Designed miniproteins, single chains, continued (5). Designs and how they scored, part 92

Each design is a single chain, and the fold is of that chain. pLDDT is the mean over its residues in the fold that is shown.

## One batch from the design tools (miniprotein)

Design m19178
Fold by ESMFold2-Fast:
Structure m19178 (fold): chain A 68 residues (1-68)
Amino acid sequence: MVPIFDEVPDIPGAEVVEVRKASDLKKIKKTDKPIVLVLHGELAKVAQEIADNLRKNGYNVVAVVVKE
């Protein structure tokens, strides 16, 4: 389970990826760095599903931030 926040947590060395639309998910690269996803609008409503799917596909998602 990936923790969900309303603001970006202070995670050292984390790559913060801002996702405003579904096509922005394609910008997320597989990396050994921790990834913090910032999800906006409709994507915020399915944040848990997005995070879980990315982790299943080998992305190092450690936190999700939801905005509206």
Scores: mean pLDDT 78

Design m19179
Fold by ESMFold2-Fast:
Structure m19179 (fold): chain A 99 residues (1-99)
Amino acid sequence: MMERLERIAKEAISDPSVSVGDKMRILALLEEIRVLIRIKAPREEILRAFRDLALTLAEIGKLEQALEVVRLAAEYLELDEETVEELEREVEETYAKAN
């Protein structure tokens, strides 16, 4: 799971059009997820960190990567279909408003 998440983050930040600040934020959110998993944080906190990463990716125009993050969160946290649909809708709305 973390290796797949790291690949998504690295792909997003390899785009030279992404600002240094946005690259730093993506990497910080990736590290937050890693720490929360390591300390066995509550499921809701881990989900919030995944959501923050997905929305940040959507805001900078990385819709495909944002949706991949939602899918990884769904798989890792065993999210129900309704929760996944709500997250995907939020990601798509964030992407549309920012881009």
Scores: mean pLDDT 87

Design m19180
Fold by ESMFold2-Fast:
Structure m19180 (fold): chain A 72 residues (1-72)
Amino acid sequence: ALADGRAALESLRRDFAQLKEWAATQKDKSPAIEALQRGLAQLDQLAAAYPELAAEIAELRAEVQAELEKLK
């Protein structure tokens, strides 16, 4: 159901927001980088399962990639 995809996307969006704030407080960025990379993989899987959400998923994916590049 599309509702399951939206719930998963919203969960990933919340996780990303929390991770971004947490990462800013950490001197060792490696755990945050690994978590962001896992998030990108989860977003790619979600896009494959719910093509109707492709635009919203792409928007979040771009934000996650930007944060990942900032931490490297």
Scores: mean pLDDT 85

Design m19181
Fold by ESMFold2-Fast:
Structure m19181 (fold): chain A 83 residues (1-83)
Amino acid sequence: LSPEEAAELAEQTLRLLEEDLARAPALAEELKKELSKEELEKALEEAERRVLEFLRKAGASEEQLERARELMEELKKTVLEAI
């Protein structure tokens, strides 16, 4: 990926995270049928780690990384509270 393509990919990823946050209650309701709370917590922690690592390698700015971390924490909180 070119640096410009990497930056655009980072922005697209942030938009997808915001969309996921909006759908988090419905996602939590579906996931609780298949996963225990402990399994879901582990999966969300792993997802946050992977998203941040991906964005960092894609050339995301520190501000974009902070935004992603905030979105992931809100997503995790919303999903776990719905269980």
Scores: mean pLDDT 72

Design m19182
Fold by ESMFold2-Fast:
Structure m19182 (fold): chain A 80 residues (1-80)
Amino acid sequence: GAALLARAEALRAELRRHLEEAAVPADVAAELLGRFDTLIAELRAALAAGDLAAARATLAELEHELEVARRVVEILREAR
């Protein structure tokens, strides 16, 4: 559990740096980071409750949202 949360936090910090470096609009950056924070909070809650099924589902969604965010950043960079 703890290693998954540590990884998610590290990936969030990395995403934030990429958003800053790519000069992504502040509202878009806030939305992507906010969505990520919500999923991390849901993962923490599921792990604290011992709900392994919910924890696995939330982890899968978190990994998917991270990939979506990376794709959005790349598209925005190319589109200007």
Scores: mean pLDDT 77

Design m19183
Fold by ESMFold2-Fast:
Structure m19183 (fold): chain A 91 residues (1-91)
Amino acid sequence: SFEEELRKLLRELGYSEENIELTLEFLRRHPDAREVAKEGLELYKSEDPKKRLEGKLLLEQVVSFALMERAIDEIESLSREELLERIEELK
């Protein structure tokens, strides 16, 4: 499957299992990013070194977006916790 091929490739590129799973979950929720990842995977299979590099860069960009979304979610979670703590201090 596409996800299995992508998982194997991302491991070869040195990504952790956590980052691979985060990327796959991101792609399930973002069809446009999934199409970019499919294009990147096909380019990476090319015999042309320039196309392989383009494919690698597209895949790395997709991983970066997935990790960025996770970082934003974590920041928002921390802000919510801080707001709850400040509310408790007003008692």
Scores: mean pLDDT 83

Design m19184
Fold by ESMFold2-Fast:
Structure m19184 (fold): chain A 63 residues (1-63)
Amino acid sequence: SGIIKELQERIKKLPRRERLLYTLAFGEAVRDLIREGKPISEITKEDVEKYLAKIREELEKNR
């Protein structure tokens, strides 16, 4: 889908650390869609950003 393609292109342009974090967040968002029985094409930037925020919080806990 167009959204997935846009996210992949955006990830490619990010610095290494940010690219890793986005890849992890994207994987979590995809897992949620599969668990809920929704098509992967329904993924949104907001779904990915939600997990990105959670991952950043975990990293801040360890400083």
Scores: mean pLDDT 76

Design m19185
Fold by ESMFold2-Fast:
Structure m19185 (fold): chain A 80 residues (1-80)
Amino acid sequence: MEEEREKLRKAIKELADMAKAGVPRETLINKAKEIVKNFSKEVIQELAKEYGLPEELINPKDENTYIKALIVLANKYYLE
């Protein structure tokens, strides 16, 4: 759990760094999709809750909402 959470933080930081570097939106979305496939829903929810995301992004019902949550997390990580 803690190890997976740390790996997710690193993946989100990578996504944030890519966004800062001006990587195309399509590439960012593909990276977010990769993260959704490689990490458990539980660890994504815990990190979203920790960063104070809206309720709908803490408990996503579909893949597109998970992708949106990861992009919001990347933005919060970059700003904080």
Scores: mean pLDDT 75

Design m19186
Fold by ESMFold2-Fast:
Structure m19186 (fold): chain A 96 residues (1-96)
Amino acid sequence: EGVELFERLIEALERLRALVEAHPEAAKRLLRSRGGSGSDADVAAFLAALDGAIEQAKQLLEKAKKGGTQLEIDAVRTVLREVEELIAELERLIAE
């Protein structure tokens, strides 16, 4: 379901952004585990990328309400899963 997927993606991206901003130490460890340097600059770049992704997801939600293609919906489903996995990893790192 396209509209529901985009709404869930926006919520997940906003949750991820909030966790990264609130827990920069855990965010640095997450970025290092994913091939980044884990620097303050990497965290700032990640936050900027999340801000851009949130804006684009909101634009895609408006397109989905007007009948987006199945290919676009499948891509959103893949990204949502990856964002949810990042949230789970970050929450685990925060709890450690």
Scores: mean pLDDT 80

Design m19187
Fold by ESMFold2-Fast:
Structure m19187 (fold): chain A 64 residues (1-64)
Amino acid sequence: GTDEALEAMRRTGDELIAEVEAAGGDVSEVRREYQRALDLLRRGDYLGAQRHFERAVRLARETL
């Protein structure tokens, strides 16, 4: 359900942010996009949540 999806997204986002921080990267933009994804998911905007989450992942990978 939505709560399970939120918990999974939080774990993935927290792990991703930790990886960027460990690499000495700037987490500000990654965190912003990730938080937007969580907010949209809570509001039932699954497509918006997916878009912002994918952007957070892409930004983190480009920073690493």
Scores: mean pLDDT 78

Design m19188
Fold by ESMFold2-Fast:
Structure m19188 (fold): chain A 109 residues (1-109)
Amino acid sequence: STAAAQAEMRAAAEAAVNDEEFIERLRKELKEKAPKAYERLEEIEELLGERAGRYALIVLYEILKTKGPEAAEEAAEELLRAVREEDPEEVRRGLEAAAAEAVRRLQAA
């Protein structure tokens, strides 16, 4: 069922967020290949906290891998704008959902 598929994607994203080695690898690659996106990610983490920052990292990393550094930088700037202008709880929920989809796309690529 669609609900079971969504639950599995959510569980995969939660496992990825709690994997310190995976998160450190993503941070290193984003910092090296898209340093401006990484700077925006640090600002997002300061505003929303480390857990939401890790979801944002997964989203930005997927964009880096599928669309390249310029797209990742643009997405990071757009995400930081949303973080500053929208409700923090709504942004956190959006990031959790986006990270679940990003993990699915990374596994399919």
Scores: mean pLDDT 85

Design m19189
Fold by ESMFold2-Fast:
Structure m19189 (fold): chain A 93 residues (1-93)
Amino acid sequence: DAQARVDAVLDEAGKKLRELMEKALNATSKEDIEKYFEEARKVADEYVQRIGEALKDLPEEERQALVDRYRAGFDGAIERGYELAKKKVEEKK
């Protein structure tokens, strides 16, 4: 089941990204926040590629549409986390 393979990848990605977001939210400098979000973007790229591999048995058009949707989801979550982390540092400064 392709969806079960994708769900396993998403669970692993979610745990890793959550760890990085927690580190970013507890950071006291903008430099540390940027470091954690750079790492989060690299993690997202890796997991989007693994999702593409999990969906390799689907037609190319359907696979690409799903990969694009998951990439947009990761990018949106990372962007929201970055803005929250920046705001938190500014409020404590």
Scores: mean pLDDT 80

Design m19190
Fold by ESMFold2-Fast:
Structure m19190 (fold): chain A 70 residues (1-70)
Amino acid sequence: MKIPPDAQETLEILRKEDPTAARVAELILKDPNISDRQLAERLGVSVQTVRNARRKFQDTLVKISKEKLA
């Protein structure tokens, strides 16, 4: 609650691995209701690229959360 949670750490990991995926994650964090199509048009990438980026973001969040509980 007080410290930026897994979301900020996930974002930093994504910036290192895939800057496009990091940018997708940043936009989702600002507007969780944003559609994959809007993200694709905003970033100039395919909808499939956005879907892959969104999955990578969620998978990384889940991994960090599970490691915290382990």
Scores: mean pLDDT 74

Design m19191
Fold by ESMFold2-Fast:
Structure m19191 (fold): chain A 64 residues (1-64)
Amino acid sequence: SVEELLEMIAAARGPETAARFREQLERLKETIDALKKAGNFERAERIERIVREQLEALRASLEG
């Protein structure tokens, strides 16, 4: 989950780095929500997929 990933980042890189990462994710969520509001569902879904894949890759890197 995102919360688990943030805890892993806080443990590995410190709480400030985790806080900045959380802010970036919040801004990205706002962008996705704005795209959905504008009717750009395909673009929103594409960005959500890329973000999910990147978060999964980052989590795997931190676990290894």
Scores: mean pLDDT 82

Design m19192
Fold by ESMFold2-Fast:
Structure m19192 (fold): chain A 99 residues (1-99)
Amino acid sequence: RDEALAREGLEAARRLEAEIRENGFRELSEEELAAMEEVARRLEAEIAAAAPEDLVALAARLYEEAERLLKEGTPVNRAVAEVLLYAAGVLAAKAEALA
């Protein structure tokens, strides 16, 4: 289950990168930027503390958190979810490289 969710997170991150490449970055508010910076600092700490064997589980957890935030539908939640999806994709890719 965790491996499947981590793969979905990686695919979601790749789709988001492709969309940004095609359409450019959307304009972010100061509130969205502040929320993204806060979640990025949290993720740096969590990733630094994670053992290599925990990367897939962490990626799956971040993907599920992003999906929940996207369902709540605020611009701030969407901005945070985008950071979580990118982090999940990076962690899933690192886990595959370490396998």
Scores: mean pLDDT 73

Design m19193
Fold by ESMFold2-Fast:
Structure m19193 (fold): chain A 65 residues (1-65)
Amino acid sequence: MTLSEEIGKAAGIPSGVADMMIDTVSALTGVSRSEAGRALLEIAREHPDWSVLELLDRAIERLRR
């Protein structure tokens, strides 16, 4: 599976939404898409009940430093 498919499965969202989240986190933090995707996947696995906005907010917070 791709990172977006794994995030989608963990968070209960479509893989297309997960792909947009990866692009958004990467663009806002300056990290690579693969680094953004791994952070989102880790957070989604820790918090499978969190909304898209909660996942984005936490990932941006962790990666912005």
Scores: mean pLDDT 84

Design m19194
Fold by ESMFold2-Fast:
Structure m19194 (fold): chain A 97 residues (1-97)
Amino acid sequence: SEAARRALAEALRRAADLLARNEISIEEAVELLRPAFAGLSENLPEGPLATAAAQELAEQYPEASDRQLAAAALYIAAGLLEGDLEAGIARARAILE
């Protein structure tokens, strides 16, 4: 469902924003997104594309913190869910600079 994909993308972006601002831990982000994790596998059949993009960014920014890398991965996943992977990558890159 397109509505389900948009709702999931919004949840991922909210968690990413909080992680990028150091307002929550990775463990807190996992708890926030726990109800949505089942929906991720159902609504993100091209998840490997998001994983590859996140891995490529991690290689380009080796000094990035675990929180920054987690936020970047969530922005990429949100972008892919909305059909705009490049916008997700751009948001991820902005927090890693």
Scores: mean pLDDT 79

Design m19195
Fold by ESMFold2-Fast:
Structure m19195 (fold): chain A 75 residues (1-75)
Amino acid sequence: MVEEILAEIDRAKEASKVSRQAALAELGRVGQLMLEAGFDPRTIADFVTNAIIALDESVEAFEAELDKMKAAAES
């Protein structure tokens, strides 16, 4: 049982990393389309930077909760 819980926690962490990479790729496409549409490059850079920060904070919070679940399962 514990080994199965730990394996699923590891899969959840991996899924989070894969989802983050996919989100970053699509964010890059949005930025490129905005540049082609004539939006200000500085404004696009600020939006992209803020989106990356928000995504990274969300992933860190998610992994922290998974680490608490791991600690509980190992106790």
Scores: mean pLDDT 88

Design m19196
Fold by ESMFold2-Fast:
Structure m19196 (fold): chain A 86 residues (1-86)
Amino acid sequence: MPVPSPERLALARERGPVIDALMRQLGALIDALTDEARRQQARDFLNAALAQIRAALSDPSLSVAELRALLDAIEADLRALIAELS
């Protein structure tokens, strides 16, 4: 069915704003980088993370627990990179 489960929707709503804010912050930090190779690497990471989130949200084979673990891991990776670039 096309309607996501209430738990999946709630998880996406809880994590969505946090991930969006982190991606915006990381994007600003990437733009400030003077090393072009490092900027490209960080942009590739952002693009890969976004693609992974979209794939996971549209994958009906993933459980809520698996989706949560994936989103938590991506959030942690984004926060770690932000801390490194700050």
Scores: mean pLDDT 79

Design m19197
Fold by ESMFold2-Fast:
Parts: sequence; structure tokens; C-alpha cells
Structure m19197 (fold): chain A 88 residues (1-88)
Amino acid sequence: MEHAIEAIRHAAEAARYVAQGDLQKALEHLGLAGEHILRALKEHPNLPPEVREALLEAAEVATRLAQGEIAPEEAYRRLEELRRRLEA
């Protein structure tokens, strides 16, 4: 759970930095998000379906953000929603 939440938090921070025009920090946070996603999947192969679904959705949003296919403010909103859902 901790790695899943951290992955989504870093993806959300990446969106915030894209909105601010700080692409270097955005890339650093995207890298950290990817590391936490991989760790969550490796350490917990039987992840609850809702957590796996949230990680896949976060990865999709992060990919669209990196490709400029989603507004950074919208990416941030969606990722924060996913994080709040997992923390509940």
C-alpha cells in the first residue's frame, strides 16, 4: 500500500511541475513514480484489484502527461482522486 500511494503522489507532483514549466523536476518525479509502481507490483504480486486498477490508471495518466495528451491540472486532479481513494 505505501508504495502504491507514493507512486501516485509522485505522479501528481510531476503534473504540478509540468504546470509550472519545470520539466526537469517533472521527469524526476515521473521516474520515482515508476520505481514505486514496480516495487509495489514486485513485493505484492497478489495486490487487491482496486490497488492494481489505481496503479494502472495512474500509469496511463502519467503516460498521457508525458506525451502532452492531458492538461497537467487535469492529470493532477485525477491522480489526487486516486490517492484519496487508496488512503480511505
Scores: mean pLDDT 80

Design m19198
Fold by ESMFold2-Fast:
Structure m19198 (fold): chain A 92 residues (1-92)
Amino acid sequence: MEEKRKKALELAKRAAEALAAGDWEAAQKYEEELLPYLEEIFKEASKEEAAELYIEVARLVAEGLLAALSGAEKEQAEADAEAFIEKARALA
């Protein structure tokens, strides 16, 4: 479990860094690698543990995306990020 959580957070950070750099192709690849780890963790983890990880991943990705955007695109991304965080809180 812990090794999978560490890997998921590493991939989320890589995706966030790629988004901040405007490298959406690299960001997509990291997100695709991240998904299987999240699925396995969510199957084994408690509701609280799954929610905590989901919130952290959503926060990292949102921060990266917001760094790359401006104006109306940034406003939409901020709204989408808040929606992800609220969904994660509802799971807890």
Scores: mean pLDDT 72

Design m19199
Fold by ESMFold2-Fast:
Structure m19199 (fold): chain A 69 residues (1-69)
Amino acid sequence: SSQLQQKLQQLKQEMQKVIDKSASKGDSKEAKKQTKKLVKKYLPHKSEEEQQAAGDAAGDEVKRRVQKK
């Protein structure tokens, strides 16, 4: 259980870095692409739909941050 928790924590940290970097560039497409790759790497048992949903959520977060500028 601790190994899965550590992987999820690492994934969260990596996703946060991707979102922060993508938001600084205003690039929601890059956030979507990189987040999907991270989910596939850390959670390969997740469906394509679940991986896509995570990417979409990250892209939406970047768009939300860019719109506030």
Scores: mean pLDDT 80

Design m19200
Fold by ESMFold2-Fast:
Order: structure tokens, then C-alpha cells, then sequence
Structure m19200 (fold): chain A 83 residues (1-83)
């Protein structure tokens, strides 16, 4: 479990996850012509950037809340596509 790691290692993993979201969604945004899909991608990217800012400011609770929100939005989007 990530929560069983030393705090410093856990925060490094969290930072990497948020950095990967920014990188992946930046690339996806460049390849996405649909305005509604672009809006979704831009929202996730903005949240990941806010999470990285929270980590820099040592607001770890906010960074975790943002990660949870990103995962919830991704899950909701995928369920809508599958319907």
C-alpha cells in the first residue's frame, strides 16, 4: 500500500502520478479535435497542475483530494462512454 511507505517516498510517488497525468493529457489534448472531449481533458490537466502546486506548498491533504477528484472524473467519463 502507498500509505505504508515513508511519507517522503509516498509524496514522490504522488508527484510522479500527477506529473504523468499532465504529460499524458497534454499529448491527448494535442490529438483531440472534439470540443467536449477537449474540455474534459483540459479540466483533468488543470486539476493535476493544481495538485502539483498543492504538493509544492506542502498542502498534502489538498493534493490527495485533487487526485481522488481526477480518478472520480475519469471513472464517471468511462462509464458514460460504455452506456
Amino acid sequence: SLTQLPEEEFLEILRRILEEFVENYEKELAATPDPEDREFIEEIKKLAEEGLKALKEKDYEKALEILKKILELQHKRYLEILK
Scores: mean pLDDT 79

Design m19201
Fold by ESMFold2-Fast:
Structure m19201 (fold): chain A 88 residues (1-88)
Amino acid sequence: MEALTEGTVAAAELIKSALKSEKAREVVDLAIEYIRAVAAGDEERAAELRERAAELYESLSEEEIAELVAAEEAMRERSLEIVRAAVA
């Protein structure tokens, strides 16, 4: 399970590296922390991070959202390769 979590985090960091927007990168950082909190069973921290990520995501411009979506699509296959490597 820990290896799966680290693989998912590595995939998220790969998406983050493709982003130019600081706000979009912050959304990915919050998602990474959320993944770690859920894996640790820290429900209070996970709830806080989820709320914070939702607020930040709603503050993104249409261009920033489009950049995040494009980065996720472009990095999806590469991210899956990293996750597969982490669990193999």
Scores: mean pLDDT 73

Design m19202
Fold by ESMFold2-Fast:
Structure m19202 (fold): chain A 89 residues (1-89)
Amino acid sequence: MEIDESASLEELFTQLLNLLGKAMKSLSEEEQKKVEELAKQAFRAFSLKDYATLIEILEEIKKLLEPYKDNPDVAAAIEAIETLIKKLK
């Protein structure tokens, strides 16, 4: 699934949060809690325009999701993370 790469950073971040909500349903309760905490940190970094910290948090979320990449919702979330990181560089 392709993410709209022409979208603004705000739109891409919103799309990512929605995709993470779907992807988390494939994770254990403990892993869901870790992703939720990282998502809160990512939102704070985004609000502060601290894009370096945001990239680090997004890469950490991606690492937690990669074992589940055979799930289409998880694969879509990973693609959204990669697209957003590319735009933040």
Scores: mean pLDDT 80

Design m19203
Fold by ESMFold2-Fast:
Structure m19203 (fold): chain A 109 residues (1-109)
Amino acid sequence: SEAEREALAKEIGDRVKKLVQQGKYDEAIEIVRELVDAVTAAAEHLKALDPSRQERADELIKTARELGEKAIEAAKNGDADSVGKYVEEIARLLFELADEVRRAQAARA
C-alpha cells in the first residue's frame, strides 16, 4: 500500500540519519549511492518495458541524482537531518518506480 511504502521510506531515511549521527559518513554515502543506482536501474527497466514512459523515467533519474548529490554533501557536513530527509525522498521514488515497473510487467504478461 502507499502508506506502507511511505512508512518504509521514512524508516530507511531514519536508519541512514542514525549512521551520520554515529559518524559513519562513508557507510551513509555508500547507501545513498546504492539507492540512486537502484532508481536508475528501475527507471531504465521501465523505459525498456514501456517506451512511452521514457520522459518520466529520465526525470526520475535526474531527480534521484540531484537528491543523492545533496544527501552526500549533507553527510560530508555531518548534517544528519538533511541526509535523512533526502534519503527518504530517494527511497519513496524507488518504491513508486518499482511499483510502476511491476505494473508494466503485469500488462505484458
Scores: mean pLDDT 89

Design m19204
Fold by ESMFold2-Fast:
Structure m19204 (fold): chain A 87 residues (1-87)
Amino acid sequence: HMEELEKLNKELLKLVEENSSSDEERRTLTAMAMAYVASLVGETEEFKKMLEKSGVSEKTRKYAEKAMKAKSFEEFKELLLEASKEM
């Protein structure tokens, strides 16, 4: 449902903002959030192609790929917090 996706997007944006302390960190966490949403709507292959063409760092790509494999929002949140802590 579109309303559920909109609510999720707002919650993801808040998580990114609350856990990023720099523009570079925000970009990586945003890529992870976008990857997670892509996996939920069945657009994982399209998103992978976009990442490859966008020239993001290997570190950002690896975190985004991990986010795409998250089985739940809670697992995604843990991955995002781990990425934030490692940066």
Scores: mean pLDDT 79

Design m19205
Fold by ESMFold2-Fast:
Structure m19205 (fold): chain A 90 residues (1-90)
Amino acid sequence: SAAEAVLKGLESTLQSLLDAAKAGDKGRAATELDTVRQVALHIAEHYSREVQEKALELLRKAAEELSKIDKEAAEGLRAIVEELERRLEE
């Protein structure tokens, strides 16, 4: 389904972000973080609450992993989480 495909796409981009952070590639990490933001906002605007909640779970897990590797990338990802949480509370 479209929902499964978009969540898999988010997971793939989050893995690319984690790989870039783990490699110390700051430029690639910044680019992947921007892609994550775009995909997450697309999910928030076009998909059901259930799909948005699944995306939030993926983002929160990735933020926890990033916090041990790259503080700046983790802070950027947490800002995306906070934005999506605010949208769900409306």
Scores: mean pLDDT 88

Design m19206
Fold by ESMFold2-Fast:
Order: structure tokens, then C-alpha cells, then sequence
Structure m19206 (fold): chain A 59 residues (1-59)
């Protein structure tokens, strides 16, 4: 569905921004491992939400 695709695009943009910001923060305040875990968790959350919508809409 077009709505699912639109949401996926928006989430991709947000994820890219978040990853960039957290990478910078990691260099200043967090360990590389913590930054990685945080980014992976956020990425999984976005992916899960997208999968849930896709499952309902029947990709």
C-alpha cells in the first residue's frame, strides 16, 4: 500500500538522522559498543513497525 511505503521512507530518513547524531554522541560521550547497540535497537523498532503494517496490509 502507498501509505506503508510513505511511512517506510519517513522512517528511513529519521533513522539516518538518529544514526548520525548517535554516532557523534558516541564519539564524545558513549563507547562505540553503546552507540552500536542503541542504533541497532532503534533500527529494529522501525523495521518491526514497518513489518507489522506490511503484514496487515498484505504487502
Amino acid sequence: SPEVKKKAEMKKQILQGIKDAFTTLGELYLSPQQVKEKNEKLQKQVEEDEKELDKIVRE
Scores: mean pLDDT 69

Design m19207
Fold by ESMFold2-Fast:
Structure m19207 (fold): chain A 70 residues (1-70)
Amino acid sequence: VEALERLAEIAEQMGLEDYAKLARDSKVRLEEARARGWSADEIGDATIPAVKAAKALVDRLGPQAVAERL
């Protein structure tokens, strides 16, 4: 959850606001899934936006720069 907020902060710093929104949307969905006791489907759906955001940041900055921030 905290890692998703950091991902959003990195995206905002790079001017990738749409990816910051995707990361925060995933955070909200993961918190909801956690409250409901986590199903595999809920986990899968919740992580899709975060995966898209992470891929965009890695493509933009390189994996090492993203890892240093997280």
Scores: mean pLDDT 70

Design m19208
Fold by ESMFold2-Fast:
Structure m19208 (fold): chain A 88 residues (1-88)
Amino acid sequence: GLEELAAEVERLADEEKNPDFAKTLRGIAEDLREAQRLKDEGKVDEANRLLMKTGIVLGLLAAAASVMGDEETAKRIAELAKRVFELT
């Protein structure tokens, strides 16, 4: 679920050496929790828009990590992006 995904993103942020990447990942975890809150309130369309935005940001972050030579982080973030899109 979204809370399990948010917790996994936070764990990745804690392990991340790049402070800008860590900050972005923490913001993504907050957005995933906000999407769950919106779903719980019946605001499914708003939640899905936030999840689509969140998945796109994760995809871009994965691409940035790959360009910087951090292929392990890139692969892990790309898999998280895929899982976000599967929950929309």
Scores: mean pLDDT 87

Design m19209
Fold by ESMFold2-Fast:
Structure m19209 (fold): chain A 69 residues (1-69)
Amino acid sequence: MRLSREEAEALFDIFDRDGDGLLTREEAVELLQLTFGLSREEAEALLAKYGKETFTREEAVALLTELGA
């Protein structure tokens, strides 16, 4: 799957349910599952490598564009 920066930003905005500019790990898991077809376990394992509880918009966009390349 190929994602532009603009597409990645739009996906972040859809999954940022609180509108606070941060994704929780659970929201990031759901984003990865729906965007790339990952299982919950695959998405959680990928995110565990980052050791973060939340992802900023820029961090999430960078992750999505890297995975979508």
Scores: mean pLDDT 75

Design m19210
Fold by ESMFold2-Fast:
Structure m19210 (fold): chain A 78 residues (1-78)
Amino acid sequence: SDLVAQARAYAAEAIEKAKAGTAEETLELTNEALGYLHRAATQASQLPGGEEYVQQLNDLADEVSRVGREAIERKKRE
């Protein structure tokens, strides 16, 4: 559960930096968050009752990826 909590915290930070940070900060935090989310989902898939967490982590990874891509593209045009 510590890994899941950490992954969610990194995801929240990546989304916030997508709003206010630089393109480089957004890229770095998005990649870090996606790495944690992938590891957390992999570990959750090995645990009884982990299916709910895997779905939530995959949904969050999709959101982080989308928000990060849109923010980086926008910031590179500035």
Scores: mean pLDDT 79

Design m19211
Fold by ESMFold2-Fast:
Structure m19211 (fold): chain A 97 residues (1-97)
Amino acid sequence: KFEELAKKYQEKLDRVIADPEGARKEAESLLEQAKKDYETFKQRAEEIRKQDPVLAEKLEKEGRENYKKKITEAKSLLAMANGVIATRERRARQAAA
């Protein structure tokens, strides 16, 4: 829903501007967690594959799609945080010159 997306984006942006270093660390943690979660999903799919290969394929697909979404969100947060930091550093250099 458009209104929910706009609100979530604004809340995320405001949080990143308030603490861009914290947001960068959060994004890095989310990337690591997404990788761990996906490895867990792959292991579960392999365990089930011999008993129910159809269910194993569905779990692998769901795990992969969830991983892609989480990685995209984490990379978006990381890019936003890095952008805020870079802008702040650029302005500081301009003020010092």
Scores: mean pLDDT 81

Design m19212
Fold by ESMFold2-Fast:
Structure m19212 (fold): chain A 70 residues (1-70)
Amino acid sequence: MKQVEEIAESYIEYLKENFKDPKELKERVEYAKKIIEDLMKEGKITKEEAEFMIKKLDEALEEHEKEAKA
């Protein structure tokens, strides 16, 4: 759990800093979700870890979209 949390937070920070366009950010988030789902299907991460990472990515995308509209 802790390792997965740190990875998710680091990746979210990377996305926020490197992708200012909401469309590009959304595409990158969707790609990351696909990779997470593939890792879960391969048994490399647990379902709980996958759900946690996906939730963090969704929260980051929603936050960025709100900032873009303001």
Scores: mean pLDDT 74

